# Designs tried in a protein design run: designed miniproteins, single chains, continued (2). Part 63

Each design is a single chain, and the fold is of that chain. pLDDT is the mean over its residues in the fold that is shown.

## One batch from the design tools (miniprotein)

Design m6176
Fold by ESMFold2-Fast:
Structure m6176 (fold): chain A 70 residues (1-70)
Amino acid sequence: MSMSEIYKAADKNGDGKLSKEELRYLLKQLGVKKSDEEIDELMKKYSDGDGVLSVDQVQELLVDLDNELA
């Protein structure tokens, strides 16, 4: 499954933004195991303080995680 398809599955309300719960779902689908604490840290690092991530912010986060996990 492509990143775009996984993103669409996580974005259940179709607003083009991911909540903390939707990010948790996305990471689980990618096989990335993160605790609630680690997900909170990712939300704080990549969000603008509004508690949601845009498509671009999710893409940046996933690229950074891929580099860290490689």
Scores: mean pLDDT 71

Design m6177
Fold by ESMFold2-Fast:
Structure m6177 (fold): chain A 87 residues (1-87)
Amino acid sequence: MVESQIRQLESLLRATIEGAEADVEAGVVDAEAMRARHERTIKWLEELAKTAEPELVKAIERIKRELEEHTERLVRRLEEAGLRQQL
């Protein structure tokens, strides 16, 4: 059922965001590693969308947008922190 698949994707999005925030707070990830994680997740979502029903495709597009916005904010924070450490 599409609703169940959408709920599973939303749960994955939440876990991905929480994990990324925790890694940033713990200081165990840099901007390049965060970008690489994001690229892998987006590629996976794009492959999933190729065979998905229209409703699931819409959910994937929303999730991709939310992940992109969140990752951009974290990457900027990491780059700013890296610059301060290099100084």
Scores: mean pLDDT 80

Design m6178
Fold by ESMFold2-Fast:
Structure m6178 (fold): chain A 92 residues (1-92)
Amino acid sequence: SKEDAFRLELLVQAALRIFKKKAETVSDEEAVKLGAEIARQLAENAERFGFPEVAKLMREYAEKLSKAKTKDEVLEIMEQFEKEVRKILWEK
């Protein structure tokens, strides 16, 4: 539903806000691990809400995040992640 899509978008936004705060105090390695884990957990939520295409995209981004080397790279990937998720949710 449109309500479930909106709820998922809010969860993504909240997760990214929390990540950005944590990223200020953790190492590059920890930021990479946290970013990938957040994307995986969001993918599980997307599947539960009935958005398998969004969940697939989220898992692909979790893999990209796991291969990042710096906090700045993680943040850049996470910003693109949010934009792509929003696009898929609201294309139909």
Scores: mean pLDDT 85

Design m6179
Fold by ESMFold2-Fast:
Structure m6179 (fold): chain A 84 residues (1-84)
Amino acid sequence: SAVELLERIKELVEEIKKEKDPLEKEILEALILMSFSVIKLSNPELEEEITKAQEEVLEAIRKGDYESAIETVEKLKEYLEKKE
């Protein structure tokens, strides 16, 4: 489900926070992008909201603001859960 993929994205953000190798960080960021792409494919009506969350998460990661990245994922998760 989209909720399970968002939980995985949170885990990937936590892994990036702990990772010291720049190449491994890029691989983890690519996995986050792929996970968001799967969510968008399954929820095309929410593509705009999901894309905005994706961009906010990636910008936060690039700034080293992992707490904001996790908060953005949690807000999107709550939004999707309320629609079930």
Scores: mean pLDDT 84

Design m6180
Fold by ESMFold2-Fast:
Structure m6180 (fold): chain A 73 residues (1-73)
Amino acid sequence: SGARATLEVQLAALRAAPDDLELAERTGAASAILASESGDQALVDELTQLGRDGRMSGAAAERLAERALAIAG
């Protein structure tokens, strides 16, 4: 499966369990891969920084995943 399909699966799991920080981190990582494929370096940098700072919440991961999916088309 491509990066988009991986992100869609992770985002669905996160939406079912929004307080699961492991799913938030996995969704963030999948979002960064898709953003990188789409050439959105600013989104890659934001996702990387949130992960490094331990700030990848479910809400942040969902918002950034939706943005990665929208940019990818």
Scores: mean pLDDT 85

Design m6181
Fold by ESMFold2-Fast:
Structure m6181 (fold): chain A 110 residues (1-110)
Amino acid sequence: AAPSLQELVDEIVKLLEEMLKLLKEANADQSVLDSVENAIEVVRQLGEDVEAGKLTLTQVKFLVIAIRSELWLVLRRVKKENPELAKKLEPIVERIFKLLDEFLAKVEES
């Protein structure tokens, strides 16, 4: 069965929390940790606001682009300072991007 919007949000948050754990264990810069923590809050709020009918499709697209851009910035920073950690984060970020695309497609078809 196709995942619900809430199931997609929960999986994205779980993957972001996995990223945060790996970054904390590697003693990443506080700015990088803050970016991932902010992404978790934005994704949770996006799920709630979409379910409540508070966001237009254009606003959802903008927020998805903003989340993707922030995670690309995080990955770029980590790759400069710890390329081995970046290799571990890359498949997690790819999975998050796929789930964000699935979330957006589901909102567009609703």
Scores: mean pLDDT 89

Design m6182
Fold by ESMFold2-Fast:
Structure m6182 (fold): chain A 72 residues (1-72)
Amino acid sequence: MAARAAEIAAKFEADYEAAVAELREKGDLELLKQLYDHAIPLIRKALEEFPESERLKALLARVEAEKEALLK
């Protein structure tokens, strides 16, 4: 269980970080907002399956904070 949660969290982190970096470099704030809107429900669904995953909890908090900062 824990190994699967870590693998899923690592994949989400890697994909998310790559996408955010690319969109921030381009200055595409509209696509960044869409990325956050897509990532949040996916991470929440993963947390329903793996509620003890500290990596997924940290990732969700980071994505929500980045979305809030973007909308400010």
Scores: mean pLDDT 77

Design m6183
Fold by ESMFold2-Fast:
Structure m6183 (fold): chain A 99 residues (1-99)
Amino acid sequence: SVRELITAVAKALNATDAALPDPETIAREIGTLLRWASELDTGATNADVTARILGILRLAGDDATAARVQATVADLQANGRGEETSERAGAAIREMLAE
């Protein structure tokens, strides 16, 4: 799922007029990444990931998917913070999304 999301995001980033594949699939995968980032309790990392993804989605012209990502972030904030189970996965996700 993470690798699929990275591929889709990279494709959207490379084309200014790119149509995102399946908005629901992308939103779901992004939501999963944001959830894992939230579980890491990195705060700044979660904000950085969110900003980057939203920027890419808006650049691609998909405001609907960006709105769904925002809703997912709100849900994650309600769930709180935790480093408990996702430190490794979240760190890897952050590195993959950084570049």
Scores: mean pLDDT 48

Design m6184
Fold by ESMFold2-Fast:
Structure m6184 (fold): chain A 62 residues (1-62)
Amino acid sequence: SNEEVAKAVYERALELGIPEELAKFIAEKVKEFIEKHGSKIDLEYRDKLAEEIEKFYEKLKE
């Protein structure tokens, strides 16, 4: 399930327009977090995290 969650985060980040390299990095960090702390990340948390990172990335383009 950890790999499935990481893949879902990666796919969602790409849907939000986050570059593939950054989306992969985010997915790996989410996977590491789940492995260390147990599965405490649901799909709503995944979506919010991806949106916050996309917002940060857009701010960097300015």
Scores: mean pLDDT 69

Design m6185
Fold by ESMFold2-Fast:
Structure m6185 (fold): chain A 107 residues (1-107)
Amino acid sequence: LEEKFKKLSDEEQNILAEVATMKGLFLGTTEPFEPISKLLQERLSQRPASDIPTGDRNQLTHPDVQRQLQANSDNERLQISNENGSLPMPTEEAWKLAVKELNEESR
């Protein structure tokens, strides 16, 4: 996960994080989201734009992101599910799906 994440440009990494959050691909609000949330917070504290639709400095505290985290935590249905089940590793699957979505839109 992190190896692929680091191979992307800062802009691409932030877009993937935004897409994953919007699709509710994070499992809960702490455990699987924690590694990504730390990276996002560090970047947002130094970067203002292009990370999320709101363009705020702290997307993890922003109402828009909180809305996605709340929905994910409340329902947990926004997690990535395999063809016949749910995986407890939404971050890596979220990055794979987000990259795929970005490539499809670039077409």
Scores: mean pLDDT 47

Design m6186
Fold by ESMFold2-Fast:
Structure m6186 (fold): chain A 62 residues (1-62)
Amino acid sequence: SLLEKLKEEMEKLLKETTPETEKETYDEMKALLSKALPSLSAEEQKEAAKFYEEILEKLNEK
């Protein structure tokens, strides 16, 4: 599904990020979410937003 692909792409970005590329990772994650949101159902949008917050929390731990 589109939601699962979005989650996979965000996890990939989190895995590949370094301290030097954190800003770029934030910008790319936000772009992925924004591009996907119009194609998701209301429930999928809520799940995507929740997953995005979880990924940002993990990114902030680095």
Scores: mean pLDDT 77

Design m6187
Fold by ESMFold2-Fast:
Structure m6187 (fold): chain A 67 residues (1-67)
Amino acid sequence: SLDETIDRIREAIKKVTGKEYSAETVKQAIVDGTLDTLAPLGEIAKAMGLSTEEFAQLLVEMHKQLS
């Protein structure tokens, strides 16, 4: 689900940076294309067990659902 995926991204960012962001902050960053300002996308992908390409495809799908 979208909410489950947002939660996975939030936990990945927390593991990478030690910073906690709200679901709304992560959703807005995906919509705005600014998720990389919260943490490096490759590190988020790695923390989620995804390749950078798989993560990029996931972000495109999420952007469509949030737009």
Scores: mean pLDDT 88

Design m6188
Fold by ESMFold2-Fast:
Structure m6188 (fold): chain A 90 residues (1-90)
Amino acid sequence: DKLKKEVLERTERLEAEVEALAAELERNRSRLSPEDVARLQALLDQAREAIELSREYLEKGDIDKAIGGAQLAELYLDQARALLDAALAA
């Protein structure tokens, strides 16, 4: 199923993005407030949870919910990216 493969590839890309952003957070930790670090960690944890949920639904054959999980992970990653960029600009 093309749609199932697309969702799997999407979750793999999102997982790589989480790891890249987590690495960027660690490199810049000394430049960030404790509050910004905590918020970024929470957003990355929420993104990981959404990716896992997407994979669980994909395994169960619920493609619509799997797509929903991937979209939620993208939202959390977008929020984390924006927060990190704003915090580093301050």
Scores: mean pLDDT 89

Design m6189
Fold by ESMFold2-Fast:
Structure m6189 (fold): chain A 78 residues (1-78)
Amino acid sequence: SLPPEEAAKRLVDLLVEALKNGDITVEQAAEAVYNLIKRYPEIRDEVVKYLLDKVESIDPQLAKELRTLLEKKMAELE
């Protein structure tokens, strides 16, 4: 099986493409990433940074909305 970091980056790439195409909502993307972080908390910072950097390069406003949703969800893990 793939290392968690490699699998996470591939999932993020798919989520970013789906967001760009309007195939998923920002809330659905946040939920998918949140579920990944719950399963692999050790890669949380790497996954969040990779995701937000990619989304910001496409749509800075969408990146801000995604960050806010993720921070709210991640606060529930602490």
Scores: mean pLDDT 82

Design m6190
Fold by ESMFold2-Fast:
Structure m6190 (fold): chain A 112 residues (1-112)
Amino acid sequence: SEELLEVARKALEEYLKKYNVDEKEFLKWLAELLSKRLLYPEELEEVEKELGIDLTDEKVKEKLATDKEFLLKVLVKIFVLEAERLGVEDIPEYIRDQVHSLVVYFVTQQSL
């Protein structure tokens, strides 16, 4: 959904600015965790099927790390699948909350 993708994009820009996080470092970090299935392993299997991608493919991994729009598309699909499984009614708010949580998680990992 273009509307949900825009919600994720705006939330990412807002929280990266709020926490003074470099966008490229964040996207690279997140792409690495997703490619290793360290985040959302169950949702990732369904996302791969629905988007026709293979996260073990080096070209797909590179695209996740370098193409912000592609990474956001993958994230939105993950969050929609998780929201549907959990019976979440406000999907846009859930996406904002999940993006916020990921940015905070990045910041806490950098302080180690």
Scores: mean pLDDT 85

Design m6191
Fold by ESMFold2-Fast:
Structure m6191 (fold): chain A 77 residues (1-77)
Amino acid sequence: SEKTRLLIDAGVMLTMARIQLWVTPNPSEEQKALLEQMEAIYKQIAAAVAQGAPLSTIQKLVSQLESVYKQFKALVK
């Protein structure tokens, strides 16, 4: 389903952020805080999918995750 695809895409973004932090020897507190924010949003996406929330709700959460991920990537250079 489209909802499952969005959940998988969100999981990929989170995994890529985790890998990037893992290869960074001394990650900043801001980088760690943004990853924590991404994990919180992903948990909301997973819960929304599990509860059968409307596609529009899941799309909004994924857009929020994408925004935080862009901020995270800007710090990692």
Scores: mean pLDDT 88

Design m6192
Fold by ESMFold2-Fast:
Structure m6192 (fold): chain A 103 residues (1-103)
Amino acid sequence: MEDALEAARKVKEILEKAKKENKPFTVTVSGAPGQDATVTVEYDGKKETLTVPGATRASGTLKANGKDVVGVYIARTADGTVSVAVEVKNPEGNSGIVELADA
């Protein structure tokens, strides 16, 4: 049971707070083109997981533990559910990048 809209806002708040508080956080993105992507954000012992169907690119220049967040993907399903995915392109994000093609 997840309120995608609320979860999306929590993820964004976590990223924003982590940047402002200069605290480390982890973003893991998994999935394949044409499939839903799963985004897990962990911050200060808190973990939020989102599924991103039909990802829609959104402007985002966030910082994660000194890493550049390349983009934030926000998707809204037919059910009205809003999901958020974060892409980290730095050396650590090299192995966790997800290509959202069909969403």
Scores: mean pLDDT 49

Design m6193
Fold by ESMFold2-Fast:
Structure m6193 (fold): chain A 82 residues (1-82)
Amino acid sequence: SIKLVKLQVEGEEVRLELLLKQAPDERTKLILEAIGNKRILEILSPYKDDPEFAKKIAEYEERLKGLPEEVIKEADELLKKL
């Protein structure tokens, strides 16, 4: 359901915003942004060809490209721990 997917994305966006406000330093903020963007893109991955989500997918992909490679690697390692 498109409505359920939108709610899941909104939930992750709100969670990310709250975590960023609580982050103790800039490095932690970047890692949280990488994790949050990756989680949102995973939720949206089955809908990559849906025009309703195309713009949002492109936006989050560009946000990830703007992050340092070391931050993305650390986010990937943390995500592997479930």
Scores: mean pLDDT 84

Design m6194
Fold by ESMFold2-Fast:
Structure m6194 (fold): chain A 70 residues (1-70)
Amino acid sequence: HMEELARAVKELIEALKNGDYKKASEILKKMGFKNLTEALDYAIQHAPELRDEIIELLKELGAEKYVEKL
């Protein structure tokens, strides 16, 4: 489960960085999350090795407010 989560989160980050919103949406649905913020919050708690990539993604999405909590 945790290995699958880490893989899915990495794929989600890559899709969003590449502007592939279709793939990102499919990943969110497969993971059972309602939205991107919920998925990223979960990922930070359960896959801390992805923290730096998540922080950069949040900055790119204009969600810098969440970076202050990380």
Scores: mean pLDDT 69

Design m6195
Fold by ESMFold2-Fast:
Structure m6195 (fold): chain A 95 residues (1-95)
Amino acid sequence: MDAELRARIAELEAERKELEKEAVELEQRIKEGDLSAAKELAEVHKRIAELDEEIAALYRELGTPYDLALADRYRAHAAKHRELARRLEELYKEY
């Protein structure tokens, strides 16, 4: 059970890392004047938040004090990414 949970966490962390890379590329496009990238960036942040919640749930299922602390950290990351998505949607709603 624990080995399978940790393997699943590793897969989700790898997916999250690729989305973080995509976010950096989209931020660069916005800086270069491609405002259509703002909608895509908001969706990427929403997807990162979904992965953060799933990773947090798996760390809670593992249940060691260390894993529970990681779960809390991923929940905080999810909240941050949802706020970034909301701010992008608000700022670029006219574009």
Scores: mean pLDDT 88

Design m6196
Fold by ESMFold2-Fast:
Structure m6196 (fold): chain A 112 residues (1-112)
Amino acid sequence: NRSELAKEMLEVMEKMEEAAKNVDIDKLLEYAKELVRLAEELEDEELLRLVNSYIQYMFMVLSESIRKKWLEQGLEIHPSFLEGLKAGEELEKRLRESTEELKRYLESIINE
């Protein structure tokens, strides 16, 4: 059962990645809630923390992507938003790190 739940979580992560690419906020939120529910069923505090970090960075990166697209459309934005865009590379790195850490943790559960 633990292995099956961890496999479901990996599938949900793939669906979240697709929803994020499509900027489908409603689906991304639904999948994020499902990922949290599955982590709660495993009753693993470390896993829940990894899931929360992954979700947080996913939404932060998505927010920065939307800001960049607004700028590319030639919209004038306040200088404070431009300073935020400089942090995007760090957020993208944090998302990659959180994604890989969560995937490794889930694979360790599957291989138990």
Scores: mean pLDDT 80

Design m6197
Fold by ESMFold2-Fast:
Structure m6197 (fold): chain A 89 residues (1-89)
Amino acid sequence: DEIEKLIEEIEKLIKESLELIKELFTLPLSKEQTLRAIGLGLRVIGLGFELELLKKSDLPEEELLERLKELKEELEEILEELKELKEEA
């Protein structure tokens, strides 16, 4: 259903973001690029923790769906920033 699909999509975005961060640290990054990569990585970790809390929450389905959509949107923005950082490096 919609909630299950969103959770799977979010988990995939987290995995892709962490893989990209790992790849970025193999590249010759500037100090500014390194700090940005670290910041984005910490945000991904925080959102991953939020997902696990949402999965264990007893929230109404409508509220859970809204929070999952917001979390997915934020992860998509982070992933795009990571891709831009990789292209610049």
Scores: mean pLDDT 86

Design m6198
Fold by ESMFold2-Fast:
Structure m6198 (fold): chain A 75 residues (1-75)
Amino acid sequence: MALEHLRKAIEALEKGDINAAIRHVWEALREVKKEHPELQEAIDLLEKAIRAFANGDIDKALEYVRKALEVLEKA
């Protein structure tokens, strides 16, 4: 479930495991795109998180992951 992947991503970031966090965010993005393509806000936030990781902006990536989790919890 996408929610499970995002919770694991946040836990990985809190432990400083950036590689695990990136993997979990990619797993969540793939699952949301496949199962819930209508959730464009969540997809956009997860894509922004991936871009932030690519730019080395870990704080911004965490912000986008948390926002995506909130959007998916309300869906």
Scores: mean pLDDT 84

Design m6199
Fold by ESMFold2-Fast:
Structure m6199 (fold): chain A 56 residues (1-56)
Amino acid sequence: SADVEAAIAAVRARDVGALAAALGRLTQEHGGEGAIRLMRESGDERLARYAETLAG
């Protein structure tokens, strides 16, 4: 997914605005649970860790 790739790039760049935009698109297309699942399955440890923070 282009939005998952954008989220990975944003997390690695520490670009909060780009990360928020990518997560907004993922949530709009896949729902909150779907977005969290895609972040966990992304293969990027930083993005997966962020997903755990959002999940509780």
Scores: mean pLDDT 81

Design m6200
Fold by ESMFold2-Fast:
Structure m6200 (fold): chain A 105 residues (1-105)
Amino acid sequence: MSLSEEDKKLLIEKLKEIEKKYGKTEFVKKLIELIEEAYEKKLSYDELMERLAPLYKEIYEEDPELAEEVAIALAELGVEIAEKLGLDEADIAAARERIRAAKEK
């Protein structure tokens, strides 16, 4: 499924919260630009992840804590898409619990 406008807005809002916490404006700006391009080109979630992978690796090498927060935000988007697709509620609940546990570290 391609990104919806609501999915794009949710992810950008989460990334802006990360920017405020870590002050890494250049990485967040690049992430937002890739997400906006993916939305305009109607890319799938998988295609977006492929485009984000090189930038995520760069972020991880510079700031692993920032990279973990970005990974959590992307995982939350993935769960939201899975819920909209009507995937198994137990699997979605388990994924949400793992994301919650990661956030509490």
Scores: mean pLDDT 72

Design m6201
Fold by ESMFold2-Fast:
Structure m6201 (fold): chain A 73 residues (1-73)
Amino acid sequence: MAAAEEARRAAEAAARAADGAEASKLMQTVYDESKDPQGAAAARAGAAAGEASGSHRGTYAVNGMGSLSLEEA
């Protein structure tokens, strides 16, 4: 039973690390496969900035800010 708990925690840590690593690799692969040199250069610059944000998956919080702000005019 202890092995299952340890395996689960290791899997969560691996999934978190893989999430960041896969996001970077996936963006590179997508643009490279598209054979879009302009997009590839832009994606590389964007991927560097995205890595910092993706490391904590704060995107949901940013997206949810709409519910907190409720800007109506």
Scores: mean pLDDT 50

Design m6202
Fold by ESMFold2-Fast:
Structure m6202 (fold): chain A 90 residues (1-90)
Amino acid sequence: SMEELKELLEKDKEVAELGQEAAKKHPEEVQELQAEAREKLAKAKTDVEKAEIIGEFLIELARRLKLPEEKIRLIEETVKMVIELTKKLS
């Protein structure tokens, strides 16, 4: 539904803002995990696999940076929604 897409886009914006803040404050941790994710993405064959790799990168980054549980939960829920949407579009 359009409401589900709107909710996903709002959560995606919050996750993107958290990612931008992380890149400014913790560039070394971001660069290390981005390098690992890029290597995995180069070997990924499907959009679902790519979504899962990106999701794992975001969740692992949030855990390493010791973000509040509420923010980690937001990222996990957003990742789950993106993966489910990608599966439906595949």
Scores: mean pLDDT 79

Design m6203
Fold by ESMFold2-Fast:
Structure m6203 (fold): chain A 62 residues (1-62)
Amino acid sequence: MEVVINSAADLLYAIFSAEPDAEITWIRDGKETRYTRRDLTAEEIISLAKNAKPGDVLIITE
């Protein structure tokens, strides 16, 4: 699933809906950062949402 971030709510919904072993790729200004869903705490997900910028792209893989 590919999600263009328009709001913090879109990011929270996408990540919390991902399976525990799902790979999450965050793309900003051509730079990719990767996470595994199970390694992210609720506090870390909220922190990511607060730091998200319009136009960031989130890719969730299996």
Scores: mean pLDDT 75

Design m6204
Fold by ESMFold2-Fast:
Structure m6204 (fold): chain A 82 residues (1-82)
Amino acid sequence: GPCSSAVLKATELLLKMEELVETSTLTQTQLEELSNDVKEEAIVAAECLAKLTGGSANTAIDNANKAVDNHIKELKKKYEKS
């Protein structure tokens, strides 16, 4: 669909971040850079999906930010323990 590229990119970046956290290969700077990239692509995907469904772009962006921030917070906890 029209949002498939944005959704795929956000998903692939998140999976890459999860893998790199699990393998303990990320520096703090790289973790922050990947976190920002995941968040940016998640917002793009959320806006695209909101436009397709006739939903509120602002609501979709807020929900995406909260979901991504929660997931990144859990990944950062794993990083600190490794």
Scores: mean pLDDT 78

Design m6205
Fold by ESMFold2-Fast:
Structure m6205 (fold): chain A 71 residues (1-71)
Amino acid sequence: YPERAAEAGRAGNAKEAFKIADEAVKSGNYTLASDALGHAARAAVEAGNEDAFRELMKLGKGPYPAPAPPA
């Protein structure tokens, strides 16, 4: 998950990074979903894709908050 999300972030594809995180959520891995988004954002910054980083931050505030029930 994190590696695929980092690749999407590096390529400037914020939507693909969220799809990868959604796969982790559907498998019950909320920690992996959060980690995947973090890796995508970092990879976007490292690759100089500021627009992708901004889009990832924007989508993270919008309608893709993964449900995280308390332990």
Scores: mean pLDDT 67

Design m6206
Fold by ESMFold2-Fast:
Structure m6206 (fold): chain A 64 residues (1-64)
Amino acid sequence: MKESLEKLIKVLKENKDKSVFEALEIAAKDKSISQDAVATAAALARKEGAKTAEEVAEALEKAL
């Protein structure tokens, strides 16, 4: 889980100017990132009202 979350945070930071949906879609295509990590990020984005990949990455780093 932690390794997948760290890879997901990296993808989100590389796509910081994209929407949450677009960045999570890119992460979901990476087979080394678990679907549980993507689902966790999506749930956190909804809870925090995050609109950008950067905001989700910050929220995930804070939760780790």
Scores: mean pLDDT 78

Design m6207
Fold by ESMFold2-Fast:
Formats: C-alpha cells, structure tokens, sequence
Structure m6207 (fold): chain A 75 residues (1-75)
C-alpha cells in the first residue's frame, strides 16, 4: 500500500509538471505515456513481490505435509 501510494504520488507530481508545459503538446503527451508505463510497471513489480511471499508460505506448508507423509510411509 505505501509503495503504491508513493508511486501514485510521484506520477501525479510529474503529471502536474507536464500540465505546466501544456497538455496539448505532443512532447508532453509522449512523456506522460512513458511515465504512466513506468509507474504501472513499478506497481506490478510490488504486487508480484507480495504474491511471491504468499506462494513461499504455501510451499513451506506443502513441504511440511510431504515430510510427514514420507515419515508415515517409512514407519
């Protein structure tokens, strides 16, 4: 959440600077497009890190279950 808020704030600040240059400028539009893409990529990377944390926890649980099953089979 903090990472997403910081990225959004940075994008809004840059959008404000582009507005000062003039929203009708082709160059300003290109810069806005590039910044939007960079912002979206950063948010996606943050979401992936959170998801990977969840997957890691799930894998640890499955490994423990497999170890218990193997011990029972060996007994």
Amino acid sequence: DKIKENVKKAAEEVAKKLLEVGPDSPRAQEMAENLKKASEKTVEEADKAILDGGKFTSQMRKEREAAVAAARAAA
Scores: mean pLDDT 62

Design m6208
Fold by ESMFold2-Fast:
Structure m6208 (fold): chain A 63 residues (1-63)
Amino acid sequence: PLVELKPEADIDAVAAAIEALGGRVLGRTDKDGNRLLLVELPDDAALAAVAALPQVAAVRRLT
């Protein structure tokens, strides 16, 4: 999945929260106002938990 962060989000804190939920951060983008994390998540419960984080704007599934 691709995790879109709010502009004020601490990207390191969100990455740590994703890893604590059993996820893995595969890539990071913090450029041109786009704050994005490419992640691997173990299940749909972890995806829902990441989407519920206060610093997360949206979670997009990738093929």
Scores: mean pLDDT 77

Design m6209
Fold by ESMFold2-Fast:
Structure m6209 (fold): chain A 92 residues (1-92)
Amino acid sequence: DKEEDEVVKELMKLLGFSEEEIEKGLKDRKEAYKTIVKRLAEKYGLPILEEISKDEEKSELFIYTILELVESGHSLEEAIKLVIDSIKEVEK
């Protein structure tokens, strides 16, 4: 997907990754997705995201859900919040 690299850059920057980490993520998108989900798990304290971050395919699907929301007109921060809020509701 042509837009993946751009959104991955923005996600990593928003989550406080270094320039070196962002460059590495662009070379290995699969590892970048896992790393991004892991940071979100730490930020929001959600065990389900920690489990998702261990699996490449689940991490990719999670990132694609965020991408789809951004494509629908949400900001990156809004897309993340929407997904996180949905997860919090199903963990109850």
Scores: mean pLDDT 78

Design m6210
Fold by ESMFold2-Fast:
Structure m6210 (fold): chain A 99 residues (1-99)
Amino acid sequence: SLPTKEQIEELNALWDKGVAAARAGDVETAKRYFQELAEKAESLGLTKLAEWARRQLEMLENPDALRAYLDEQDKVNEEIDKLIKEGRYTEALLLLKKA
C-alpha cells in the first residue's frame, strides 16, 4: 500500500529538520532525524527514500565530505541563480543536469 499524505508530510518534516540541523553543524541532531527518516521510510516500503536518508547519514559520518558537499551545493545554487538573472539559461541548465 502507498503511504498516506500525512505520512509523507511527516517524512518531509523529518528531512527538513535533519537538513537544518546539518547546516547548523548539529551533527548529533541531524543523525537522529535522518535515522528516524530512514526507519519510517523503510517501514512504509519507501526503499529509495530510506536509501537517500542513509546516504545523508554516511555523509554526516564524514564531516569534511559533508562540508564539501554543502559548500559545492551552495556555490552551484548561487551560480545557477546568477546565470538565470543574467539570462544565461543554457549554462544554468547544464549545472542543473550535474546536480
Scores: mean pLDDT 71

